# Designed miniproteins, single chains, continued (4), part 104

Each design is a single chain, and the fold is of that chain. pLDDT is the mean over its residues in the fold that is shown.

## One batch from the design tools (miniprotein)

Design m15612
Fold by ESMFold2-Fast:
Structure m15612 (fold): chain A 100 residues (1-100)
Amino acid sequence: PIGVILTGALLDLERGEITPVQAVQQFADAAIGILKRAGASPDVIELFQKLTELLIQQVAETGDARAALERLARITNEVLNSSDAQAKEILLKEIKKLES
């Protein structure tokens, strides 16, 4: 469950055991593993990786991983419960928000 992975990442971050960027990267790697096991298309994985790269850039500038982790958890759950076409739409919309 994505919620368990999110809780673990937030705990490690609060304890200072990992950096904000490391927290986002580790969470994203775990989420990608779940998406691949669920049968997500290569296109969906590529878009998720692009979203992760943009969030890591933002977190590197702000130092605030909590919002990025919560956003990735929400998006991962939405993608897991969506068709391939819907998942691509969700990811493209989220990427556009970060590029603005």
Scores: mean pLDDT 87

Design m15613
Fold by ESMFold2-Fast:
Structure m15613 (fold): chain A 73 residues (1-73)
Amino acid sequence: SLEYRKKALELSLKGEENEKILEYYEKAVKADKNVEVSSLTIEKDEFGRPKVLSDIKRVSMMVDGRELSAVSK
């Protein structure tokens, strides 16, 4: 479901444990068996390294050619 994907992105932005983020990601994939999920995209620094979750202002996920994103303020 789109709701589960959005929740996974929100948890990523809040700096929650990876296990919780993965749980919601897996629920999204399970709920939408016919929906293509290509990747969860995390902001990278100038050296191409993933930022720590607490420092991430935006994460995105591609679903059926659409970008779903969550942004922290």
Scores: mean pLDDT 53

Design m15614
Fold by ESMFold2-Fast:
Structure m15614 (fold): chain A 98 residues (1-98)
Amino acid sequence: SALEERFDRLAAELRAAVAAGDLAAAKRLFEELIRVFLETATTLIDNGDYERAEELIRRFEELLDALAAAFPDDLEVQILVGVGDLVIGVVKLLLKKG
């Protein structure tokens, strides 16, 4: 889907920004990635595609862990990571109700 393709592109760009130590790019990319993740995950759950939703959650958790590890002293990044964890929690709750 277009959402999954957008998630894949943003995920690749975020990994590149993290590897480069590009804090400004990582913040912008992760903020957009949270939004795209939520839209993609809820669409997959609404369609009954639970296995793909679970895989998307796992991939997003890996990106969040990488971001947190790369910028441990940046307060804004740690806040964004916290928001990402909250969004994962909400998506997991929706998945459990399906």
Scores: mean pLDDT 89

Design m15615
Fold by ESMFold2-Fast:
Structure m15615 (fold): chain A 100 residues (1-100)
Amino acid sequence: ERERIEELIERIAEVYSEKHGLPKEEVRRELRRLYEERGRRALGIVGLLEGVITEAEARELGVSREEIRMVELQRRLAEDPDDPEAVAEGERLLKELEEK
């Protein structure tokens, strides 16, 4: 369990560091603090949100099915704002409000 937590922190830190341009050491320190303050379940939520772990791994870490569903929805919404149609619709609505 201890080794699995250390491996999970390393995996999350690698992905998170690349995505957000943060130093890997700083990310690992933050994840370790999160684990100490909120336990392995919090790491499971972050790992699932960043796409680092499976639902099965998240469940082993104590993440509920409801939390897994919320994380998946958040990931889908994070991908949708970059959709050209969704962006264009948002800009069109804003422009309609400014046009008159």
Scores: mean pLDDT 72

Design m15616
Fold by ESMFold2-Fast:
Structure m15616 (fold): chain A 104 residues (1-104)
Amino acid sequence: SQDELLKSTLKAVLENLKRALEALDAGDVKAARLELGIAEGLAGIGLAVLKQIGASEEHLQILDEVIRLIREALRALDAGDVEKAREYIERAIELVEKALKKLG
C-alpha cells in the first residue's frame, strides 16, 4: 500500500537523520553530510515511486518537505553553520515522527 511504502521510507530516513545528529554531536561534519546525503537519496527514491503509483498529494508533500529540510541542513553545513544544520535536522526528525504516528 501507499501507506506501507511511505512508512518504510520515513523509517529509513529517520535512522539516517538520527545518525547525522550523532555525527554532529561528535564533531564529525563529514559523517553528518554523508548521512544527510543518504537520507535525501532515500526520500527522493520514495517520492519518485509514490508519484508513479499515484499517491495522494498529502503523502507526496510529506516527502517534499523532508527533502527540503535535509537540503537546508546541507546548505547550512556548506556555510559552516553547524547549529543551523542541527535545527533543520531536528525539524525533519519531528516531521517524520509525526507522519509515522499518523500512519500507525
Scores: mean pLDDT 91

Design m15617
Fold by ESMFold2-Fast:
Structure m15617 (fold): chain A 74 residues (1-74)
Amino acid sequence: MPSEETIELLDEMEEEPETAELAREIRRAVENKEPLEKILSLVVELARRAAALDNTEVFAKAFEIEREIRRLME
């Protein structure tokens, strides 16, 4: 299961209008215990969007979540 810290990072990203919808989709996938591969694909998309927006803070948070999901897939 993703950590409490990951849920808090998603909460913060839901406050950003341009990434809020994707952050909520990731949270829903986590809460519904969707396959880790699907959660990873959504997080990668979030990181890609943050990079396109030059939002380094959201990118860093998305990178942190991606690292946790990849660790859980081991």
Scores: mean pLDDT 78

Design m15618
Fold by ESMFold2-Fast:
Structure m15618 (fold): chain A 97 residues (1-97)
Amino acid sequence: SEIIQTYLELAKVYLELGQDEKALNALSRAESIALQNQDLETGLEIAKIESQLKNPPALDLSKINPKAIKVLEENGIAPTPSAVFSLNLHLKAAGEV
C-alpha cells in the first residue's frame, strides 16, 4: 500500500507539471503491483488519475469489456480511453471479465 501510494502521489505531481509520460510511468508501476494483488480498489484510483491525462497515448480499445465503462461511470470517473483500458486490465486480473 505505501509503495503504491508513493507512485500515485508521484503521478499526481507529474500531471500538475504537464508531464503525462512521467505520470504514466509512475501509474504503470502502481498498476503492476495492484494487478499482482488483484486490487480493484487501487485499480479504480489509477483509472481516476488516468482520466485526467491531457495527452493520453493511443490505445487499442477493440477488446475492452463494456463492464469497464459501466464501473467507471458508476464511480463518477470519466470513461476516457486511458481510464477504460486501465480498469479493463484490473477487471481481467480479478476474473471479473
Scores: mean pLDDT 81

Design m15619
Fold by ESMFold2-Fast:
Structure m15619 (fold): chain A 65 residues (1-65)
Amino acid sequence: MKQFITQEYEKERPALLAFFLGLGLPQGRAEDILQETYLEALEKYDPSRPFKPFLGEIAFRIASS
């Protein structure tokens, strides 16, 4: 499970980083959001859910907090 989450996160990371930078967030803040997103995905991922939409939901929620 953890290896799957890590591999899928690494595939999606560049697009999420570019998205947050495009919103005008500083690089450090965007990287902090991504790190928190990764840690939360490791704790809360439900294998019955598609990974990519789940990861996006977490990232956008963290960015909104």
Scores: mean pLDDT 82

Design m15620
Fold by ESMFold2-Fast:
Structure m15620 (fold): chain A 68 residues (1-68)
Amino acid sequence: TDAEKAIEYGKAGDVDKAGEYLGKAASKLSLDVAQKAAEIGVAKGEEANSKAVGAVAAAEAILEELAK
């Protein structure tokens, strides 16, 4: 899935590709769920001072919602 690809690229440090697939995954969600995932990503990215960590956290939140 797009969320799984975002996680793979984020863990590899490819922030641009992680962001591309994160955007594709988020576009399939409701606005409220997409916003919540984005907020989680921002918070985790700020804690780690890393955009890659933030992208992975947001993609993992999206994947968890899709699994429900």
Scores: mean pLDDT 74

Design m15621
Fold by ESMFold2-Fast:
Structure m15621 (fold): chain A 110 residues (1-110)
Amino acid sequence: STLERVRQIAESMSTEDLLGSLLGLFDSAILAETPAEMLALARAARVVVEVLAERQPSIPKEKMERLREIVEEAIAAAEAGDLERARELFEEGRKLVEEIREMVLQQQNS
């Protein structure tokens, strides 16, 4: 039910709001103290990434594919209890989301 609620909220959001929510989820995941907490946040982030991809924003496919790869690898690391590896992946993902957000903002200001 929590993931269904995350999906319903995400589907109602703009591309900019989806990117902002994804940054918040990654920031929370980096601060997570347990594998279970990190895994829950990573699964929520996966839902947000899928909604972002389904809306077909003017984001390069290569960047969306890399973002999906990072989230899936972070889920696998969290499931294995490797919090250090999962945090590194979320830090990489955060940088990628910031880059995507800058691209989206530039398109709107043109």
Scores: mean pLDDT 85

Design m15622
Fold by ESMFold2-Fast:
Structure m15622 (fold): chain A 59 residues (1-59)
Amino acid sequence: SEEFGLRLAAKDLGLTVEQVRELVRTYRADREAGRALGRELGITDAQVDGIVEAVEKLS
């Protein structure tokens, strides 16, 4: 379920599964660090928040 959510988010955003997994892991430990990583990957804070919410719902 979590793996499916990560793969879906990666495909929708043009990121790798590993990038989305690291993003979600970083965000769970520190929200601001997760958002900073998202910005480095070229996505908005709102998109980062949405990814984490979607992955949690699909887990």
Scores: mean pLDDT 81

Design m15623
Fold by ESMFold2-Fast:
Structure m15623 (fold): chain A 72 residues (1-72)
Amino acid sequence: MAKVKKEIEKELKKLKDLIKKAKDMPQDVAEKEMNKIFSKISELITQLDTDTRKKVYEEVAKLAKEYKKIRS
């Protein structure tokens, strides 16, 4: 469990960093990198308990909304 949580935290940090840089990146490149991160988080999240999984989904949803604001 602890290793999976650290991997997810690492992927969430990558996602936050990507969103900060997204305004300076082509949309297709940013979305491709975001999809890679989402896929990895989706695989890792299956190893977590339901409550932790819910918290990760909420964090990802917040970051996705932030990206949508940048592109709007």
Scores: mean pLDDT 79

Design m15624
Fold by ESMFold2-Fast:
Structure m15624 (fold): chain A 103 residues (1-103)
Amino acid sequence: AQSAIDQARALIARGRELLRQGREQIERGLELYRQGDLDGAIAAFNRGSDLADQGEALARQAADLARQVGDQALEAEAMRLAVEAGSTSGLARMGASSLKIEK
């Protein structure tokens, strides 16, 4: 059976991967915007937000598991990832909303 610490580490790794993919979608959205593809940019920003939201959820789950076993360093690492993912999601969603208004 996996320990709670092993599960938390796996969730952090997956959350980081989702956040990286979310950031790639945001970069794609910015490039599409520069090219005048507003629909493509909105779709990419929405995908970036969704991926970052998934990363935040996994990071928060990892923080809860780390807290349960008293691993304060792992909890802090997971919470930092949750904050980064949440901020990334919010910015991407704001970008998509702004472009919809201009369209």
Scores: mean pLDDT 89

Design m15625
Fold by ESMFold2-Fast:
Structure m15625 (fold): chain A 70 residues (1-70)
Amino acid sequence: SREEEIIKQLEEDLKQMEELYEEGKLSKEELRQAAEVAEGLAKKAEEAGKTKIAEKLREIAKRFRELAEK
């Protein structure tokens, strides 16, 4: 589904962002923006009744937030 494709892309983006952050190539602001996008998608998934998808998106958003605070 479209939502499953979005989650897979966000998981891949998270992994890439973790690598870039460790290399000092990614700003904390970019990580916060990524978290906001994932949070917005989680809200839309929840409104559509896709609870498991919303939960995965919130976990991805939380991980982006944690990287931004590191």
Scores: mean pLDDT 80

Design m15626
Fold by ESMFold2-Fast:
Structure m15626 (fold): chain A 73 residues (1-73)
Amino acid sequence: MARERALELLDELQEASPEETPALAEELVRAAGEVEDPVLRTSIAMRLLALAEESEDPEKAKVLREAALRIAR
């Protein structure tokens, strides 16, 4: 189910290295695109923004912010 996949990918992104982040973020954008509930899509985007702010790596933070913007549309 797209919802469960998106939540799984959020957990993976929290633990991901900067090198793994772009591929996981792209997969999350696809999974979130399949989520029919716009409130849940907004929640996913907000969680990505929170992860970006908590990230100490600027490249990881940038990828997470870009993914959040793509999901929020």
Scores: mean pLDDT 81

Design m15627
Fold by ESMFold2-Fast:
Structure m15627 (fold): chain A 87 residues (1-87)
Amino acid sequence: MIKTIKVKINSEEELKEYVEEKIEEIKKSTDPAEIASLYVHTVIALHEAYKKGIISKETVLELQKKINETIKELKVDVPIVELNPEP
């Protein structure tokens, strides 16, 4: 069986803390594959929280920008996914 990502986020505060922890893990990593994995997991968590109504569209855009800026600062060839939350 493949290990699935299970993140229990019940509030905006928990999501922000999770995102900050993932950003720190990304910054400490020197492996592009690990950075890509962390990025994808964080993006999935943002999408799930938004779909559950835990965070606003503005918060999704803010956190996504922060993550994308971190990836860009590392100068790693990881494909940047820009999520457009629907109105």
Scores: mean pLDDT 71

Design m15628
Fold by ESMFold2-Fast:
Structure m15628 (fold): chain A 107 residues (1-107)
Amino acid sequence: SKVEEAKKLVDETFERIKKIIDENKSNPEKAALEIAKVISEGTRKLFELAREMTVDELEEVKKYVNEQMKKILEEAPESLKPFLETLQKAVNLAFDRLIEKKKKEEE
């Protein structure tokens, strides 16, 4: 299913983020730049899948992304938390805009 493909992509993206954090503990600026690149690429691929999803499927994927983001935030260095929180807000805004658009198309 598209939801299973999206969840797999989310898992792969967050595993890459964990590795970047672990490899760059002494360089938070480098970690932030690499994380931004990974999230940008993952978000692009996720929203290509999202175009074919229902509102309910998008809500499920959004919930899953936020569950994974919460885990990363709990383990992340304090120096990276504001950056990661800003990215979380940006991703949620993108989901909300897509969900709103699809709801209007289903009316």
Scores: mean pLDDT 85

Design m15629
Fold by ESMFold2-Fast:
Structure m15629 (fold): chain A 56 residues (1-56)
Amino acid sequence: SLEEQFAQARAEFEAIVLPSIRAGDPQWRSRRDEFLSTVADPAIRAQLEQLALAAA
């Protein structure tokens, strides 16, 4: 389901991307964009983009 796909993508995003954002890594935008490019569903990408904005 879309909900299950989001839950999995969110867990990976929180493990890989969000720590870079919270640490103030100057490359965090690039890391975010690289991760998001692997996400096929645009609705899931949009939700992960919102998580990134909230963490920044």
Scores: mean pLDDT 83

Design m15630
Fold by ESMFold2-Fast:
Structure m15630 (fold): chain A 62 residues (1-62)
Amino acid sequence: LKQKIRDALVQNTTLTLRDQGYSDDQIQQVIKQNQDQIDQQADRLAQSALTGRETSRQLALE
């Protein structure tokens, strides 16, 4: 579960940055720099999903 959520977060970040005009190289750098944050976010989202919260919304993280 956690792994799938993490992959989805990485994918979503990649698409968002591409849409904003970032290069693949810059996108990889951003993901690498935010790896800890992505892992933490994925962990929290996985926990929320288990307690009945949808992961797609990310309401709990603002």
Scores: mean pLDDT 69

Design m15631
Fold by ESMFold2-Fast:
Structure m15631 (fold): chain A 69 residues (1-69)
Amino acid sequence: MYRIEITLPEDFDREPVIELVKKFGGKVIEYDEEKNTIIAEVPPDKVLELVKAIRERFPEAEITVSAAE
């Protein structure tokens, strides 16, 4: 699994991003409401497709990807 952290601007709705994570077989594990950050675990074969989809829909999102052991 890969861990992905998606930080949105403060006024952005997190729901569309959560829906996108779930659509790519990911699981949302944490939320940081103050930073508007969504933390999810995503299958390795879906990480690149998910990152691309988020960047296309939410170009202002900051995305960090790390290998989850």
Scores: mean pLDDT 79

Design m15632
Fold by ESMFold2-Fast:
Structure m15632 (fold): chain A 65 residues (1-65)
Amino acid sequence: SLEEEARRALGELVELKNKADQKDPEIAREITRLLGEALEEARQNPDKRVEIYRKAIEKAKELLS
């Protein structure tokens, strides 16, 4: 279901933030900002939650690469 997919995507984004916390506090702050923005956008656009979280995941992965 879309709800289960959204939970998995959000979980992955949170995991990336936690990994960043252990590597670089500057990158962690940027990913935390991405997470906050994604949560706000998803609240306003529930039907697009999976798409929103996946875009944030992509950006977070680029920051950690």
Scores: mean pLDDT 86

Design m15633
Fold by ESMFold2-Fast:
Structure m15633 (fold): chain A 119 residues (1-119)
Amino acid sequence: MLDELLERVKRLKPRHILEIGTGSGTHAEAIYRLTNGSARIVSIEIDEEAFEVAKERLAHYPNIELVHGDALEVIPKLVREWGYNVDLVIIDLPEEYREPVAELVKKLLPDAELFVITP
């Protein structure tokens, strides 16, 4: 799955990446290294403990912004700031949360490439 995500990033060469579900931050770190920091990555995490782990891992990467919050509240604010200038959206969420978030992404960012991480 990570390899498939990295292949998508290689082909698309996204400048603005939105990750929903940071977890430990390993995916954001791998993408950062692959793009040599040329992409701006915003990663949203609702879980405080996961957010702190990711924050520690990602502290020295200048183009990775971590947001502790609910994606359903953060995404509309981010879209207002960036417009429709998001190239890739990554969803790494439990199944019960994927559909509401995916529907919001499709509504607000219809031209963005969507990559859903499944277990």
Scores: mean pLDDT 82

Design m15634
Fold by ESMFold2-Fast:
Formats: structure tokens, sequence, C-alpha cells
Structure m15634 (fold): chain A 69 residues (1-69)
């Protein structure tokens, strides 16, 4: 988990890494639509074995950034 956050920090910066951490620790009912979608995709990719945890978390961070654009 920490290695995955470190990868997000390297690619997108500390603020994005903290946003990912907060989203994962936020109760489902308090998530916005972009956060819920990004988390859902991350878990789906992990379950299907398509990406490892680091890759899945980087993709989640990318979706969170795109949802804010």
Amino acid sequence: MEESYEAVRREFGEEVAERVRRALETPDLDLDDNEATAIGLMYRLLREGRLDEVEAMVEMARLLLEGQA
C-alpha cells in the first residue's frame, strides 16, 4: 500500500497521493461520483489481475485528476 502511494507521489505529487489516501479511507456514502468511480475501477482491475497494486493506484489517481478537469 505505501509503495503504491509512493508511486502516485512520484508521478502526480504529494497532494494527489493524499487525495487518493483520503478517498480510500472515506465511507462510500461520503464519496463524490468521481472518487467512487475511480475506486471501483481500481478494485475491478486488482480483482481481474490486470494491474498490480501500484499500477491500479496510479490509474485511480489519473481518473481523479481527469474528473477535476
Scores: mean pLDDT 70

Design m15635
Fold by ESMFold2-Fast:
Structure m15635 (fold): chain A 60 residues (1-60)
Amino acid sequence: EVEEAREWLREHVPPELDPLIDSLTDEQILALKRAAEANGLTPEELASMIRVIANPGAPE
């Protein structure tokens, strides 16, 4: 389940975010996939959430 969610995120975001996805916890990965499916997040919105969660010091 977690592996499937992680792979799904990699498919829906730019490959530049692959290292950030690898830095996320299993709980964060599952939460992101569920939020994306429930709210219909765009790839851009999903990418933004990944950046914020993996690097909270980012300007966005």
Scores: mean pLDDT 74

Design m15636
Fold by ESMFold2-Fast:
Structure m15636 (fold): chain A 68 residues (1-68)
Amino acid sequence: TRLEIHSLVNKSAKEVVEAAEAGDEEKMKKTIEETRRYLSEKLGASPELVEGIVRALEEVGEIAKKKK
């Protein structure tokens, strides 16, 4: 369970960074939304954990955008 969450978060973070660096804000938002849904609906993550991960992904995306 924790390994599945870790794997998903790592994949999602990479996709968010790639989208942010490419200036694809819609893809970044979509990836975050899909990750939120998967964590909640498929992995049964708590609302607190889901919100924490989503906020971390949003922050990573904003940092990647500011690097340019």
Scores: mean pLDDT 79

Design m15637
Fold by ESMFold2-Fast:
Structure m15637 (fold): chain A 60 residues (1-60)
Amino acid sequence: SEDQRDQQISQLIMDLAQMLKSGTPQSQVEQYGQQQSDQLGLSPQERQDVLDHARGVAAS
């Protein structure tokens, strides 16, 4: 469902932000984000939006 997908996307953003805050190398964060985004069926633009949002959360 759309609601379930939105929850999965929100969780992915939080997971990626936590990885960044924990000092995980950016290349590993991007690789994990790519794999999870592919599993969720995200477009390239949606994948970029997820990464940008995660970086914003990590920076705050």
Scores: mean pLDDT 84

Design m15638
Fold by ESMFold2-Fast:
Structure m15638 (fold): chain A 91 residues (1-91)
Amino acid sequence: MKKAERYLAQAKRFEAQGDEYSAQSWLGMAYFEAGDYKKAIEYFKKAYELNKDNKLRLAGSLGNIALGYEKAGDKEKAKKYMEEAKKLLKS
């Protein structure tokens, strides 16, 4: 619980600074640590949509989405998103 609260506070700080990508990523991490993997995946997907042109950020968001699906029990989607992340890092 305390770790999720710290991540939520960090998300609010980035939102106040206008860094919406970092804000959505930290919100995803906060929900992930709280065990709400469905909301974590939603926020990681929003982070992905905010920076389509940045390959490192895209790969990071895809990796986080994959981890969220793995924890939610959807191993097929977890594998798909992890493979997409790895392809971006190799190109």
Scores: mean pLDDT 83

Design m15639
Fold by ESMFold2-Fast:
Structure m15639 (fold): chain A 75 residues (1-75)
Amino acid sequence: SQDTFNSTRDYVQQNLPQDVANQVINMANQIQSTYGVSSATSGMGTAVDSLQNGSSIQDSINQGIDSSQSTYRRQ
């Protein structure tokens, strides 16, 4: 939902370095406009999890995109 998206975005802004947070949020905003809020929320969550597990920024963004597309295909 939009509330879950907003909560996840706020978590990203508060808990990640600003440059990393901006990249994750930009990805999520682009996904939201293309695939909808559920896909964008899934993408953000996956990217955050990947970053926290030590993946690179690029790998985490790519995993987020893959997760968002998978979520969209299940709709």
Scores: mean pLDDT 82

Design m15640
Fold by ESMFold2-Fast:
Structure m15640 (fold): chain A 91 residues (1-91)
Amino acid sequence: SAAEKERLATMVEATKDVGKKELEIQIEAARELIALAEEAGDTAAAEVGRGVVAEAEQILPYLKESSKEKVEKVKKEAEEALAEYRAELAA
């Protein structure tokens, strides 16, 4: 759906300005979201997510180290986003 595509794009936009560990967490969350989208048949969301992950992986080596607090925030945000998407798919 459009909302799912927007969610993936938002994760990337938030991710590209963060440190290495924060980006690693977002990449893992995005991969899980891609798998869920593929299972649901949302090819458009999965395609957006794959592009996002590819771009994030390319910039990962060039990022600085993350603060512990920012890592915790990103983990929470990623977990909440994935939980919400899973709930939406189950409905």
Scores: mean pLDDT 74

Design m15641
Fold by ESMFold2-Fast:
Structure m15641 (fold): chain A 87 residues (1-87)
Amino acid sequence: SKEDILKSLENIKKWAEENLSEEAVKVLEEAIKRLEEAVEKGETSREKLQELVDESIALIDKHIKDETERREVITLVQLAAEEVYKS
């Protein structure tokens, strides 16, 4: 359901706020906001979600300097997109 998706996205944000740097959290929150907007608009095709993931990876590569944190944020964005897709 839409409620379950939004709850999963909120849980990902909460984990990030407790475990990642402020810069990483900011980039992840922007990525999740785009996924939330896609859910609201009903634009949840695999192709659209992959486009949003690819755009988010470009932002992560630009803004997150730590390689370990970069990989973690990419993984969380991919997980968030999969939660949207599986619904």
Scores: mean pLDDT 83

Design m15642
Fold by ESMFold2-Fast:
Structure m15642 (fold): chain A 79 residues (1-79)
Amino acid sequence: MKISKEELEKEIDIALVTMHIALLKNEYLRKGYDPEVVEKAAEIAFKKAEELIRNKGMSTKEAVDYAEKLLKEEIEKEK
């Protein structure tokens, strides 16, 4: 079983986005934001970033930047 380079790159991109969202989520939780709001925002941001990587071929940097922006906007709407 051998995974293609392109498929591996997408999985790496998704892993990087996941780590980045987890770090931001923990920062907001440490700042005293509502855990339910933070968790929901992180879920939305991750799902959108994964979709962009898998279906639209978005670069890692673009997907991470998009996920950060979306996470921040969703949390700020609730606070």
Scores: mean pLDDT 77

Design m15643
Fold by ESMFold2-Fast:
Structure m15643 (fold): chain A 85 residues (1-85)
Amino acid sequence: MSAKEALEALEKNKESIEARLAALEAEDPRLAEIEREALELLRKLLEAGEPAEEALLRAALYAAEQLGLDVEEVRAAFEAARAAA
């Protein structure tokens, strides 16, 4: 997937993404804020021409770091998901 295709997918799904974030904010405002920050990072990386897969990984690792999760476990899960797709 190209950066342009990923940006188009984000725009097409903007309403669904915002609805999901609004629902998450009602349950966990901190998690919703981290997801919003990760999505903003994703968008900036895609606008800079980063490959979609690399941009998604970097955004996921940023979210993991903010949540205090094991960044290497998140990286492994992302790579496993890519291999399964």
Scores: mean pLDDT 77

Design m15644
Fold by ESMFold2-Fast:
Structure m15644 (fold): chain A 55 residues (1-55)
Amino acid sequence: MSLEEIRKEAEELYQRRLDEIRAKNPDLTPEQLARIEAELRGGLEFAIEAVEKSL
């Protein structure tokens, strides 16, 4: 797989995970949601870099 394909799948997984968190936690404040989004994004970028180094 190309890095572009991996990034596309990663972005789709990120969006699905956010949708799940929102659905399970409808009372989240904008601040709480922003923190969760930042943490998920950080984990995603770390995972992509790890895959890139193994190619």
Scores: mean pLDDT 78

Design m15645
Fold by ESMFold2-Fast:
Order: sequence, then C-alpha cells, then structure tokens
Structure m15645 (fold): chain A 69 residues (1-69)
Amino acid sequence: HMTPEEQLKALIDYAKELAKTSSPEVQKEIKNLIDEAEKRLAEATSDDEINAVIAEFRKKLGEILKKEK
C-alpha cells in the first residue's frame, strides 16, 4: 500500500533523476517544481490535498519536459 505522501515522494525522486540529465534551464524549473511540492506537502492536512499536489506536479513536469527538443 503506497500512501499519497509516498507517491508524491517517489514522483519527486523521479523528477530529481530527470534533472540530472536535463538542460540547466529545465533543471531550474524542475527544482522550483520540487520546492513548491515539498512546501505544499508540509502544509497538507489530508490525502485529498496531497493527491491534488501530485496531479499538479505531474501536469507541470510534463509541461517542463515538452521544452526539450
């Protein structure tokens, strides 16, 4: 059983690995996305709020990655 918090943590770790092979501009955007997600996770009081953070993180990460050629 993976909790929403564990799912978000795994997604953040995945994004960190992607950043290692990305351009400097994409690395900066991924870092900002991770920082925001970690802040929202610390402020979240329910699994529904964490699931909303996961959904936004996935959407924003996809948008960032589309900037690669």
Scores: mean pLDDT 82

Design m15646
Fold by ESMFold2-Fast:
Structure m15646 (fold): chain A 66 residues (1-66)
Amino acid sequence: APTPLTPEQEAELLELIRLVNERMAKHPEKLTGEQEREIVIEALEELKKQGRLSPDLQATLERLKA
C-alpha cells in the first residue's frame, strides 16, 4: 500500500492540486504534456517560495525537473 500522508501533507497536496487545476483552467488552448508538466513544476515552485513545500513534494519537484 502507498505510504499514508499526514493530515497536513494531505492538505498541502490538495492545495497543490487546486493550484494546478486553476492554472490549467486559465489556458483556453489545448495543453501539450510538456506544458502540463511545466504548470505542475511552477505550482510546486510557488509552494516552495511560500515555505509550504513538504519534503515529499520537494522530491517530486526534483524528479519532474530531472
Scores: mean pLDDT 73

Design m15647
Fold by ESMFold2-Fast:
Structure m15647 (fold): chain A 72 residues (1-72)
Amino acid sequence: MEDIIKDIRDLVDELLAEPSPVKFTALGLLTAAVSFILGDEKVAKLGNELVRAVLAGDREKARKYIDEIEKL
């Protein structure tokens, strides 16, 4: 799980630097995988908020949501 969260962090950093449809799809799949593994609605909500923050280019919110997911 920690490796998946690291992959999410790396993808978020790359997407915030340079938008990419392929990497954005990968981010969505990885957040869905974390939600499935943990089986928690809070994780699903945080994953959705993270995806929205990345789409908006909001670095501060994206970092906050990743940190909250990692603490779970």
Scores: mean pLDDT 77

